Designed miniproteins, single chains, continued (4). Designs and how they scored, part 19

Each design is a single chain, and the fold is of that chain. pLDDT is the mean over its residues in the fold that is shown.

## One batch from the design tools (miniprotein)

Design m12627
Fold by ESMFold2-Fast:
Formats: C-alpha cells, structure tokens, sequence
Structure m12627 (fold): chain A 92 residues (1-92)
C-alpha cells in the first residue's frame, strides 16, 4: 500500500467542488449523479484516485453528521451513494 499525500489534497479540493455542486442540486437523483461523477472523474484522472475518493467520503460523512437541514442531509447521503457506486465499479 502506497502513501499518497497528494491524494488527500486532491480529495479536499474535490470535496469543496462537490459541496458547491450539491448546493445547486434540485433533486436526490441529481445529487447522486454529482457524487458518482465526482468519484468517477477522480478515479479516471488521478493515479491515486481511489485514495482521493476516500478523502472525499471521510469529509462527506462528517458533513452529514454536522448537517441539521434534512433536505441537505438527504442530498449529501445521495452523493455518498453515487460515490460508493463508482468505487464499487472501480474495484471490480
């Protein structure tokens, strides 16, 4: 297992972009697609894309825990589902 500090930086930056896109999402389905696309792009474009996605997921779980708005929480959870699907496909 290789240590990839750059993946943590990329994941942090991608998480910021994900939150901005999710703030504009109108539906749970759109949020899921945003999460999937974010993870898929990281996996396709970065040598340590899976580690970067892991960094995004860790931050997303914390954001969900701190969120008091049920609608926002549902969009964050949907994005997490999309990310999980992209990761599952990449591990096959």
Amino acid sequence: MEHAPEAEKVGREAFGELLEQLSKAKTVEEAREIGYETARRLIETHPHGLEAVGAVLRRLVLEITETTDPDRRNRLAAAMTGIAKAMDEAER
Scores: mean pLDDT 82

Design m12628
Fold by ESMFold2-Fast:
Structure m12628 (fold): chain A 83 residues (1-83)
Amino acid sequence: AAAEKKKNKEKEEQKKKTEDIMNQIFDILGKKLKDDPDQFKKLQDQAKQAYDGNYNQLLQKYTEDEANKALQAFRDSLEAELK
């Protein structure tokens, strides 16, 4: 139905937002930690592991909206700390 197609498109846009947020996180880390490659690798690996585990679990328990809100909070925290 048209309503289901609309919902699926919204979910696709939510996933695209997730990718954009992750790209923003990695860009921030890359720019701020360019002179500290060990710290960059640690934070990048931690972010990926947390994302992969939590995103899959959140999708089973919650909507993609909640997963994206968690990622936005994480991104904002990194932005503030690495400012």
Scores: mean pLDDT 66

Design m12629
Fold by ESMFold2-Fast:
Structure m12629 (fold): chain A 90 residues (1-90)
Amino acid sequence: SAEAKFHPATLEALKRTLEAAARLAALLEDPSASLEERKRALEELLRAVEELLAEAKKYGDVSEEELEEIERTKEELRKRIEEVERQIAA
C-alpha cells in the first residue's frame, strides 16, 4: 500500500494533490466554470504538487525518476497557469 511506501507526511501531500487534481478535472468538464475558477484550481494543484515534491525530497521515500516526474508536472502546471492568464487578459 502507499502507506507502507511513504512517510505519513508524503502520503498526506499525495492525498491533497489527488483532491486538487479531481477538483480541476471537475471544473474542466463544467461549461459554466469561469477562466478565473480554472486558474484558481490550477494554482491550488500547483501548490499541492510543490508540497508533495518538498515532502518527498525531505523523507527520501520517492525514487529519482518519480521526483523528476513530479518536477515535470510542476513545470507543466506553471505553463498552463500562464496560458489561462493570457486568456483572461485577452
Scores: mean pLDDT 84

Design m12630
Fold by ESMFold2-Fast:
Structure m12630 (fold): chain A 68 residues (1-68)
Amino acid sequence: STAAQREAERAQLELLLEVGVPLTILAVERGLDIGDSARALAEAARAAGIEASEEQRRLFDELLEQEK
């Protein structure tokens, strides 16, 4: 691997942590079956004090309702 590849992978991971982890927490709070690894990630994030914002929660709930 190259430094450029590692930089791109790190940027992807940072985006996943910034957006993906809050969404994973919201999905677990709503009782969605998102798989074992995602559930474990949500538990670890909550233990570390990471929380979804109120705005993210509202948007997630609205989007989830519209998909039914």
Scores: mean pLDDT 73

Design m12631
Fold by ESMFold2-Fast:
Structure m12631 (fold): chain A 66 residues (1-66)
Amino acid sequence: SKKDKIIKQMQDLVAQQSAKQLPDRAEEVKALTSAMSDDDILASTEALAKKGDKEAAKLVKEYNKV
């Protein structure tokens, strides 16, 4: 569905942002992000948007429109 595509984009963003903070642990971050539920991915993306991530804010708005 359209929501599933947005969740995948959110998951990729969360993984990318987490890897920037822990670059020497990128593989562990990738594994943890892949294990997240859709609800966890949405919550993590909303937390990034609250911290000022404009891309995260855009994805949250798109998710809520679908």
Scores: mean pLDDT 78

Design m12632
Fold by ESMFold2-Fast:
Structure m12632 (fold): chain A 95 residues (1-95)
Amino acid sequence: NPDAENAVANAEFMIERAEEGLENIEKQLEELKSLPPEEQQKRRKLLYQAVDGLIKSAEDALRRAEELGAEPAKLEELRKRIAELKKRAEELKSL
């Protein structure tokens, strides 16, 4: 099913972008430590919103692949990657 294969490729791309984006946000959060507390809190809120957006895009892409009948083994692989992203995001927000 070419449509399902294309949707899987898009989901893999969105997950990869989310993984890279999360690493960049981790670096930005470290840089915030030099700023006043009020500015740190304001910028943290924006970075957490960016994290949530990246994860949502990956989840939406995976859902599309599921709807198009992508291979169950590939869907399970992608679900595990998204679960790891969600875990990292939760750990990031707990700081």
Scores: mean pLDDT 87

Design m12633
Fold by ESMFold2-Fast:
Formats: C-alpha cells, structure tokens, sequence
Structure m12633 (fold): chain A 93 residues (1-93)
C-alpha cells in the first residue's frame, strides 16, 4: 500500500542517516553533542510520523506535526530542526 511504502521509505531514510552519524569519527565534543541531538530528533520524528501515517494522516502533515513536537520536546532551534529535516527529506526522494 502507499502508506506501507511511505513508512518503509521513512524508516530506511532515518536508519541511513543514523548510520551516517554513527560512522563519523574524530569529532569535537561539541559536534558529538549536536549529532546526538540530531539522532534523538530523527528517532522522534520517525516514531511520531509512523504512528500518524498508520492513523491515515498524510505524510506532509504527519511530518509537520512530528517536527513541531520534536522541537518542543527536545528543545531544538528552528534552524537545527530544519537542517536535520532537510537531510531526511533528501534521503526519502
């Protein structure tokens, strides 16, 4: 189904980005902390978006809701959230 394909794409795109983050070495403590926030944001957005898709919410609206909730829960700036979301959307294309 379209929902099943969208969930699969989101999960695969998220895992690819998480794997890329995990593969990075020789980073400063500050960069490592920023990447840990990005990891938490990606996992949160994935989990909330998947649940909304299962409830019949369209992908674009589900992502918008998930991003807003992730920003509030993880105390991320708009710039931080938009940067990570941009990478996620690119991997889903």
Amino acid sequence: SMMEEQIKKLEEATQKLLDQIASLTGLSPETQASLEKARQFLEYVRDVTVELLKKGVPLEEALKIAVKKAKEELNLSDEEAETVLGHLLKEME
Scores: mean pLDDT 86

Design m12634
Fold by ESMFold2-Fast:
Structure m12634 (fold): chain A 111 residues (1-111)
Amino acid sequence: LTPEERAFLERARELAKTHRLRDASVDTLEAAMIARLRAGDVESGLAITMILVEKLAGTEKAAEVLLNTAMLLAQIGKKEEAKILLRKVIEEYPDSQVAKIAEKLLEKLES
């Protein structure tokens, strides 16, 4: 990740700390994340993604959440934001099966 990409993710993490849904269930957070991103609210969607990643820390599900968020961002035309999340998966979860999928998607988005 570049310094600018790290700053972008840090903004999402800071928003997650004060988010009203921080204590919500995983299912509620997943539904809210999808709804916000589909509505074009990338800032709120990414804040919810960071809450999910924190709640699922230490599990493969955290990497899956990042991958699914990146795929949804790409679908709604947020290609640069999608690439940032894919790089985060590759750097932070290198031994996961999810990282291999992220590498292939990143290559496709960079082409």
Scores: mean pLDDT 84

Design m12635
Fold by ESMFold2-Fast:
Structure m12635 (fold): chain A 56 residues (1-56)
Amino acid sequence: SAEDEFFELVEQGRFEEAAKLLPEIDRERTRAKLLAWREAFPQHAAEIDALLAQLE
């Protein structure tokens, strides 16, 4: 699914490619998952915050 591909890309550090999938995925579910990942991986907070900002 687009959600699965999104999180695979994020895990690979491919944040720009992941951002292109944002229009195709559930916004509430993805936001909750990204917030959890931001806490788990503070070294990637800036990239995760950029993805959160792109959610409509």
Scores: mean pLDDT 76

Design m12636
Fold by ESMFold2-Fast:
Structure m12636 (fold): chain A 74 residues (1-74)
Amino acid sequence: MDPEEYLQKGKEYYEQGKYLEAVEYYLKALNILKEKYGKSSKHPELLEVEKELLRLLTTSPDSEEVINYYLSIS
């Protein structure tokens, strides 16, 4: 699956309130983009995924559970 498809899937889960699944799909997109452009890259595609992940981590009503899950799989 392309990183764009993972990003879109993550957004769909976020809209449904499925925050753990949203984290998983954002991380799948981010990992592919980091391998493609480099971990320290400021490429727009990579920055967009990081922006959406940051939004999820800071706005989720279950932020502690979401953050703990993120740390366990990242």
Scores: mean pLDDT 77

Design m12637
Fold by ESMFold2-Fast:
Structure m12637 (fold): chain A 65 residues (1-65)
Amino acid sequence: MDENVEKVRKALGDANFKPVPTSELLKKTGLSRKELREAVKRLSEETDGGVVLDEKAGVIRVGSP
């Protein structure tokens, strides 16, 4: 799980923490959709909601709205 969290964090950083499509993160990290969701959930817990999976838009958001 921690390795998957770091993969997501790195991919978000590589995108300058702009919203990243879930499909792009799956491709860059090699994670399954379940692993990606769990990693984002853990990051959200660690950042007090600073990282959020927007299921409706199909993107992961970091920081301000």
Scores: mean pLDDT 75

Design m12638
Fold by ESMFold2-Fast:
Structure m12638 (fold): chain A 65 residues (1-65)
Amino acid sequence: MEKPSVAELEAFIAELDRRIAALRAQIAAGRASGSWSQLDLQLLEGEIALLEGIKAFLKKEIEKL
């Protein structure tokens, strides 16, 4: 099993942070404009929760390296 470097994991965490920030901005814009359905907003919030979970897992993996 190929072990990623700490730098590779940190780069992936940074990418997840950028995606989470973009999704939060979309939710804020959608709420402000009123153009997005409640279901669409909930789906985006669910995606953020999943990405934050992956980020937490990756941080834990870095601690093991």
Scores: mean pLDDT 81

Design m12639
Fold by ESMFold2-Fast:
Structure m12639 (fold): chain A 81 residues (1-81)
Amino acid sequence: MVANEEGAKLLEEVNKPKVMSENEFYLAVMHYIRKEGLLDPETGLVDLSKHPLGKVLGEDVVDLSDPKFWDKLVEGLLEKE
């Protein structure tokens, strides 16, 4: 997979390359979410309402267990090949 401009910025924050496997991408996104403090420890939800990533994905609050959230990450942060 190849990251787009927004994805490349996210991956740079967790010291990951622009080109990676799907599993590496998911782990990098999880690392970024935790690093940026976006995961609410009380609810287990990710609050994107005050983060640029929320505008890129069109979501204010997400549940990491929702498969549609991961599909939106792929569409919003990765190039179509």
Scores: mean pLDDT 73

Design m12640
Fold by ESMFold2-Fast:
Structure m12640 (fold): chain A 56 residues (1-56)
Amino acid sequence: SKKQEELKKFGELVNRLINGELTIEQVEAEVDKLGFSDELKEHFRHIIELIEKEKA
């Protein structure tokens, strides 16, 4: 399904962010390019906040 494809890409972006391959700004740009749903964008924002807090 399209949601499964979105989740796969979502997981790849999160993994790249955690590995330090992408900055938060680069991840936001990729999310915009991929046309994620608003719901997924909100989830991504929350995950970014959690990653930022964990690394701080």
Scores: mean pLDDT 74

Design m12641
Fold by ESMFold2-Fast:
Structure m12641 (fold): chain A 101 residues (1-101)
Amino acid sequence: EEFLKLGKEASEKVKELTERLVQAAENGDLDGAREAIEEGLKFVEEMAKKSRGIARLAVDGLRDGVEQAAEVAEKNGHTDLAEEIRRLGEEYVRKAEELLK
């Protein structure tokens, strides 16, 4: 029961952050993209205290969201932003893996 509840919370949070990342990418908003990724890392930190399995699912989901946002930035002509979003995503994954070791 608790596992299913945490899974739903993680899924909803990943969806919310992905939508915010895509919107920031579409608008050329690097600060908005950075804030969404930082919030994602904080969410993984809190989720890892409750379930490392669910935290890992959140990491994987947000990794996909980062790539989706980078593609949106490229399509909208924000090539430098797309590169920076991918870089921030790589740093996020690295930090999240340290939390889950």
Scores: mean pLDDT 85

Design m12642
Fold by ESMFold2-Fast:
Structure m12642 (fold): chain A 77 residues (1-77)
Amino acid sequence: GIEEGKEYVEKGKEYEKKKDYLSAAKFYEQAGELFREAGLYQEAADSYANAGRAYRKAGDFKQADEAFQKAVELREK
């Protein structure tokens, strides 16, 4: 739910500070999915955008592109 989404955002931030960008990206994706399921499209879009930036820092450009595309689609809702 929404509280779980917030917890995953905090985990994403924690792993980003540790420069574990791949783990950070995965936590941000989980947050984005939970916010999307809750109808919180702005928070979902922000979480997917954070995942995209983290994937880019990890060198996973394919996952970064997919995450950014999800963020754009959610902002259009």
Scores: mean pLDDT 88

Design m12643
Fold by ESMFold2-Fast:
Structure m12643 (fold): chain A 74 residues (1-74)
Amino acid sequence: SLVDEVEKLVKEFEEFYKKNEAKLGKAVRDYAREMLEQARKMLEEVKKDPSKAEKAKETLLKMKEVFEQLVAEE
């Protein structure tokens, strides 16, 4: 289901963050931490209202791509 896809994306984002947080400067870590909090909030919202899952998935994919680019540039 789309809800399961959103949950998977949030877990992937959390694991990627934990793996790389020690390599990042403070500003990038603060930004990534804020994105992670937003990702967790989106997951809670789609669990309550599955109709939001499609938009949440799109947003999470964009957030993950941005964070992957930031890590690659370090």
Scores: mean pLDDT 80

Design m12644
Fold by ESMFold2-Fast:
Structure m12644 (fold): chain A 68 residues (1-68)
Amino acid sequence: SLDELERQAKKAQEELLKKIEEELKARNPEWEKLSKEEQAKLILEIKKERNPTLTEEEIEEALKSMLA
């Protein structure tokens, strides 16, 4: 069903964002000093590089979700 596909897509996106965040934390010793907005922008930049089919709307929604 469509709902199951949306659930799987959302879970996959959340897992990807978490992995990217963990990688950025490991590579950037100043990660904890960055603002939440700066952290979110870096995560989304990497996510966009790994998934170039992401729309601007999806990136904006992800940013808002991460900052909430």
Scores: mean pLDDT 74

Design m12645
Fold by ESMFold2-Fast:
Structure m12645 (fold): chain A 94 residues (1-94)
Amino acid sequence: MSIDELIERLEKAIREGNIEEAVELAEEIASTGDIDALRRTVEVLGELSESKDYKTLLGVSGVLGILAEEAVKRGDEETLKKVLEVSKKIRKSV
């Protein structure tokens, strides 16, 4: 499956409240080792974090945890910072 297809399926799974599928797709994206894929995924999560739909926000939260873990494993401080910023938006806390 291409990176573009994985990201599109992830966004759809989150929007539909399919949290288990969203987590599996996020793990596949993380496993690719593709920095651009991780960056694009965090940007999509940032947009989804503006949603008022509780199921969407739950999906974003689950996926953020997976991306944070991968960023830590890689020493990717910039991706980790972006993940934390999206997490703060969900909580509406700074």
Scores: mean pLDDT 79

Design m12646
Fold by ESMFold2-Fast:
Structure m12646 (fold): chain A 103 residues (1-103)
Amino acid sequence: MPTEEKLEEAVEQLKKMKDYLKTSQYAAAAVAATLAIGGELEALEKLLELMKKAELPEEAIEAAERAAKLAIEGRVDEVLAEIKALAEEARKEAEEFEAKLEA
């Protein structure tokens, strides 16, 4: 199914980011929140299952589960606040990585 293939591709991209914990948390939470807000609950459950099977960092899985729960509960403002916080941490991690490459 196209949706399942797309979820598998998302998990493979997250696996490539596993060494970048904050970036992995942000990406995982953003994908999970998007599916939950869109009402795609079956795809969301499959995503979380695939993330666990791929042995992604526990913190990334927890971030995804938390964002999904808040979105399902209709707490969209809280989801956006958490995603914004994770995005800021991921940005700092990316800047630190870039600085290490340039230094």
Scores: mean pLDDT 79

Design m12647
Fold by ESMFold2-Fast:
Structure m12647 (fold): chain A 66 residues (1-66)
Amino acid sequence: DVEKKKEKAIELAKKGTRADLIQAAMIAADLAQEGHLEAAEEVAKELDKVDPAVAAAVRTVIDVAR
C-alpha cells in the first residue's frame, strides 16, 4: 500500500533520529523506483525540513526514476 509506505516514511522523518531518517529515505527511494513519484516527493519534503542533504539524495533518485 503506497499510502501506508508514505505515512510510515513521513512518521520516521518526523522522529528525526539518524536511523529513522535513513529508513525514511530508503522507503522514499523505493517508492520512486516503483513509479510513485508524488508519494516519494512528499517524503522528500518532510526530510528537507530535518536534513536537506538526505532530501537531496532522495530527489536525485526521483529525477532518475522519472
Scores: mean pLDDT 82

Design m12648
Fold by ESMFold2-Fast:
Structure m12648 (fold): chain A 67 residues (1-67)
Amino acid sequence: MTPEREARLEKIYQEAVDKFGKEKALEHALSLAEKGDDRGIIEVIAFAYAGDPKAQEYVKKLQEKAK
């Protein structure tokens, strides 16, 4: 991954955590991603890159369904 993309994901993660709190931000992102919202999907990816195991498992399922 490029440093620019890493910085972008870190910023998305931090902004969501600052606005909603870590737990609520993840739940909101998962809810949006389930509806097919691109922003929700990107937020879940940002949480997965930050090391959240629940977000990582969701991203893995998305990749399997995209086959």
Scores: mean pLDDT 76

Design m12649
Fold by ESMFold2-Fast:
Structure m12649 (fold): chain A 98 residues (1-98)
Amino acid sequence: AEEKVLELMRKAREALQAGNIDEAFKYAKEAAELVKADPSASPLIRKEVGELMLEVGDAAEKAGRKDLAIEMYETAIELLKDFPDFAKEAKERLEKVK
């Protein structure tokens, strides 16, 4: 599953670079769902996907897509729960967008 997660992360970042928030959100959400469904997913891949959620959330917030930003930040908090500094950053972003 890791190869598919990495592919989805690449597609999400390509969509962000193109300014396509809906595509970035779609690919990022698919990556997060795969990581959540995979008990063998490493802490490192969970961290990388959580960081991607923050990137997509930030882009969605800047684009005025508040609902997408909230969903991305909530997902980031869940994926980054074992990384206190990153979890704190995700929580601060969620609080600010509410």
Scores: mean pLDDT 86

Design m12650
Fold by ESMFold2-Fast:
Structure m12650 (fold): chain A 80 residues (1-80)
Amino acid sequence: HMEELRNKKIKEAEELFKKAEEVDRLAQSYRQLGDVIAAGAAELNPASAARIRAWTDQRVAELQKEAEELRKKGEELLSE
């Protein structure tokens, strides 16, 4: 009975950790894309490049927070 519940929680935690990895990968992709776009925008207007970097920083931070929340939920499931 309790053994099956533990196994289910372990599987749920694994799925949450996998989702966190996917979100972290998305954050990395946003950082890379944002850096390229900001570099291109610097040719036109430094202020535009700064805004793109600020937007990228915010989006990456939001995604990193999502990944941390997913990892925390997975850890909570494993801690009973």
Scores: mean pLDDT 83

Design m12651
Fold by ESMFold2-Fast:
Structure m12651 (fold): chain A 64 residues (1-64)
Amino acid sequence: SEELVQAEYRRLVLQIVLNAEQFILDTAGSKLSPAERAALQARIAALEEEIRALQEEVDRLQAA
């Protein structure tokens, strides 16, 4: 369905962003200030939660 395609596309886009931000944390985290590191970790956590919600929507649509 179009809803499934849209949800999967949105999930994929957010996964790419998450991977990029995680890469920055892993490679440059020690060079960031505590405030910058905390802000990056908060953004990563928010992205993980949104991806989880989208995966649940994908799973729901596939099970229908």
Scores: mean pLDDT 87

Design m12652
Fold by ESMFold2-Fast:
Structure m12652 (fold): chain A 65 residues (1-65)
Amino acid sequence: GSDIQDLQSQIQKLEQQIEQLDKQLQAAIAAGNKQKAMELQIERGVLMLELGVQKLILKKMEQRS
């Protein structure tokens, strides 16, 4: 349904944000900026947790639809 499509769109946007963050993290690591790399790793961890929760909700909705 539309709710599933809306959730899929939010998941896609979150995945794109994580991809952008991964590029920033790689740049920080390459530059030897340990402090920035640690901050970006923490932020990435939070986004990955949110993505996992959203994907679990989607899976449950798809199983009932």
Scores: mean pLDDT 85

Design m12653
Fold by ESMFold2-Fast:
Structure m12653 (fold): chain A 90 residues (1-90)
Amino acid sequence: SEMQRLIDRLTERLREALEEGRRALEEGDVERALRYEMEAGVSLTGLASILTASRSAGDKETEELARKAIEELTPEVTEVGRAVMERLRA
């Protein structure tokens, strides 16, 4: 389905953004890390929108896929965001 393809694309972009954000933090490039953290946040918001839309439409399969992606990736986005904020406060 179109929504499942969108979940796959958002999940892929989110994982790529997290990988690049972590790499930027390792390199000491806090500005680049913040940019990737923001990109990850946009993708996560997209997944949340799909979850809400799927629930409203009664699409249980898409709802479950979006929920799983959010549950897996939210802690990773939070971790990178926290690391970026700690570097910005230093």
Scores: mean pLDDT 88

Design m12654
Fold by ESMFold2-Fast:
Structure m12654 (fold): chain A 61 residues (1-61)
Amino acid sequence: SDAELQDLIEEALSGNAGARERLLSLLGPKGETVFTQLTQIFFADPANAVNKALELVRANL
């Protein structure tokens, strides 16, 4: 679900190693690139980051 995916993204970005590994596994070979883009999205505009992050991850699943 979107809520579970959001929680996974937020935990991975907060430094949870297990969440990061799970997210990278879901994204496959492009996982590191997408994760870097997620960090950039949250750094640039934290208040509007969640919807952009969900769209980016869903586009790469």
Scores: mean pLDDT 82

Design m12655
Fold by ESMFold2-Fast:
Structure m12655 (fold): chain A 76 residues (1-76)
Amino acid sequence: MAEEAAEEAGEEARRIALKLGYSEEKAEEYGEEAREITLRLIEEGVPPERAAAIAVTGVAIRLIGEKISEELGFEP
């Protein structure tokens, strides 16, 4: 079900954020973002499994980019 795919994506993104050193509050926000992206993609016709993968990947890329920018002293 679409909602289950969104929940899985949210949990995955939350775990990734925590592993990257983000706070629990920020990890929850990123999880919610991945959930919302997954649902939006499904509404646009993307299959649930693919939508979840795209959402998690997108959030992960952004989080990694933020960490790299911080290490290099740039403000994103």
Scores: mean pLDDT 81

Design m12656
Fold by ESMFold2-Fast:
Parts: C-alpha cells; sequence; structure tokens
Structure m12656 (fold): chain A 72 residues (1-72)
C-alpha cells in the first residue's frame, strides 16, 4: 500500500496515474506534499524521473517541485 501525506484522494489518483503512464514498472511506497513540493519514495526506473515530474506537474498545477527518492 502507498502512504500519502498532505494529498486529497483526487491528487493521490493523479499521482498514481502519472507514475503508471511514465514508469509503469515502478512501485510507489510514499508520497508527501509540503507546500508546493511533492516528495515521492519508491522503486523503479530513475531514468524516467523527468517524465514523472513533468506528468505530475501537468496533473497537479499547485506542485512546482517534485523530489524523487527512487531506488532501482
Amino acid sequence: MVEFSGLSAEQQKKILDAIKAAAPDSTLTKAEKSGDTLTLTGTGDVSKAGEIAAAIKAALPDVKKVLLNFKE
């Protein structure tokens, strides 16, 4: 299960959809929103970090910065 902090159910769905579209073989374990910064923790293809960040910013316009704590 994914742990979410500071995110509505709609925002949680948009984050999961964005990650699935950009890096479908990745696993998200935690997502935290603090102000305009979103921190994502999980495992997967770190080369897709830019695509994940772009997709999330497009889906969640209040998020200006995406931090990825991904491990292969």
Scores: mean pLDDT 79

Design m12657
Fold by ESMFold2-Fast:
Structure m12657 (fold): chain A 93 residues (1-93)
Amino acid sequence: ATPALAAPASVAGGGTLTLTASGAPAGTDAYRFVLRDPEDLSVELASDVAPASDPVARWDGLTPAHTGVYRVEALRDGEVVATSNERAVTVLA
């Protein structure tokens, strides 16, 4: 099964971005939320890890540097078992 990432298309600068994961394969114990550079998707700019029991990441004090392509990775024992579709998020000035 492919996990789903719920994210808004845009967030106000200085605001909070809430990322939620769902639909992970059985045995998933954590989620890793990853921000990729929109100019180079091979570049990881930031990440946060949440347990499968509370599959939400919250990033406060957003700046234009948080604009990019977000994805969630489902983890089992620290290893990636599945990856979501990408979601573009723009932080407004």
Scores: mean pLDDT 82

Design m12658
Fold by ESMFold2-Fast:
Structure m12658 (fold): chain A 59 residues (1-59)
Amino acid sequence: TYAEEAKEGAEKGDRQKGATAAFNGGILSGNPEGARIGTVGASLGDPELAKKGAELAEK
């Protein structure tokens, strides 16, 4: 899922991959705020924040 990809991107330091996964999840689910939170988490290297934001985007 995009939430899992966002978390993995943050954990591995691949901030671009994590941010892209979180953003795409939000666009496809119509929840841009979740995508924004996940993208910020991925950019900061915070896998928990990246995952939670992406989960909100997928909901």
Scores: mean pLDDT 70

Design m12659
Fold by ESMFold2-Fast:
Structure m12659 (fold): chain A 74 residues (1-74)
Amino acid sequence: SPELRRRAEELRRRIIELGQRIQELGKQYARALARGTPADLQRAAELLREMEELQKERDRLVAELRRVEAEIAA
């Protein structure tokens, strides 16, 4: 259906956006670890928590996309 195809497109866009955000946070995380001061290690821990939450959201959207794609194929 057109509705399911639009939903799949929205999910793909959001998954890409989350992936890009996670990659950007990952670069910040790597820089913080490289600097290695107590403040940088605290920042790295905060970035890791943010990345983990975004990855969980991304995983949920990927699971939804698989369900929507299966429904389109049926």
Scores: mean pLDDT 90

Design m12660
Fold by ESMFold2-Fast:
Structure m12660 (fold): chain A 85 residues (1-85)
Amino acid sequence: ATATVTSPDGYSATVEAEDGYNGFVATFKSLKTGETVVGSGSTAAETLKAAYELAKKNGNKVKVYGAAYNPETGGKGTNEGELEL
């Protein structure tokens, strides 16, 4: 799963989670300061908010890792990448 982080400067990245029955954990690391934020929740929105605030505070650079837990399948999906916002 993936979720979307959008900056006021027009950059974005996507890390997305399904709403309702999928848990989501994402780790967002500032490439500028090395500061790390870990977001979790039942939706991507909670995780995205934390990542967006970190990126905005730290000059538009984050490293994104995404993971989603699907309770129906017991599976875990992962995504990662570097973003400059």
Scores: mean pLDDT 46

Design m12661
Fold by ESMFold2-Fast:
Structure m12661 (fold): chain A 95 residues (1-95)
Amino acid sequence: GQLLFENAIINALKSRDYYKQGRYQDSVDFSLSSIDNGQRGVDLGSTFQAVMTKMYITQAKIVGVQAARKLGRNDMADEISQRGGDVTDRIDKLL
C-alpha cells in the first residue's frame, strides 16, 4: 500500500541526506530500505504516486550505489543497482 510507497520516498530522502553528510553506510542502509519498501508496495499492487515513487527509488539506487562504492563494497553496489532497477521496471509497467 500507500504507506510502503511513502516510506520508500522518505527513506530515499534520508539516503541522500546521509550521503551528503559522508555517512555512507547509513546512506546504503536507507537506500536498501527505500528499495525494499518500493518492492513490497509493488507486490501489493500499489499505484499510489507511482511516478513520484519511481523517481525517488531511482534516486535511492543512484545514491546507494555511489555510497557503496565509497565504502569499497562493489557487492553491495551491484545488489542496490539490480534490486532498484527491478523495482523501477515493475513500476513502469503500472504507468
Scores: mean pLDDT 85

Design m12662
Fold by ESMFold2-Fast:
Structure m12662 (fold): chain A 85 residues (1-85)
Amino acid sequence: SIQEKAKKYLDAVEAAIARGDRSFLAQLLAAVDKDGDGYVSVAELTEYLRNLDKITPVPNPPLPPPLSDAQAASLVAALRAVAGL
């Protein structure tokens, strides 16, 4: 289900934040942030997770910009909302 996908990503994001892995967080934000405003909405994240099984990995994706604390907090909040938390 989409809630299970969101829970898995939430666990990965919280683990990455604990490790200080901002590159992983920036890559995930870039993949989800369709409108390019640097923040993730619940609608954008829900659509991304719904179509995750149809997403083909792109070789050599562009390097995302560094992730801010505000962007990381927005991503966690959106993931929790989609996961039903």
Scores: mean pLDDT 67

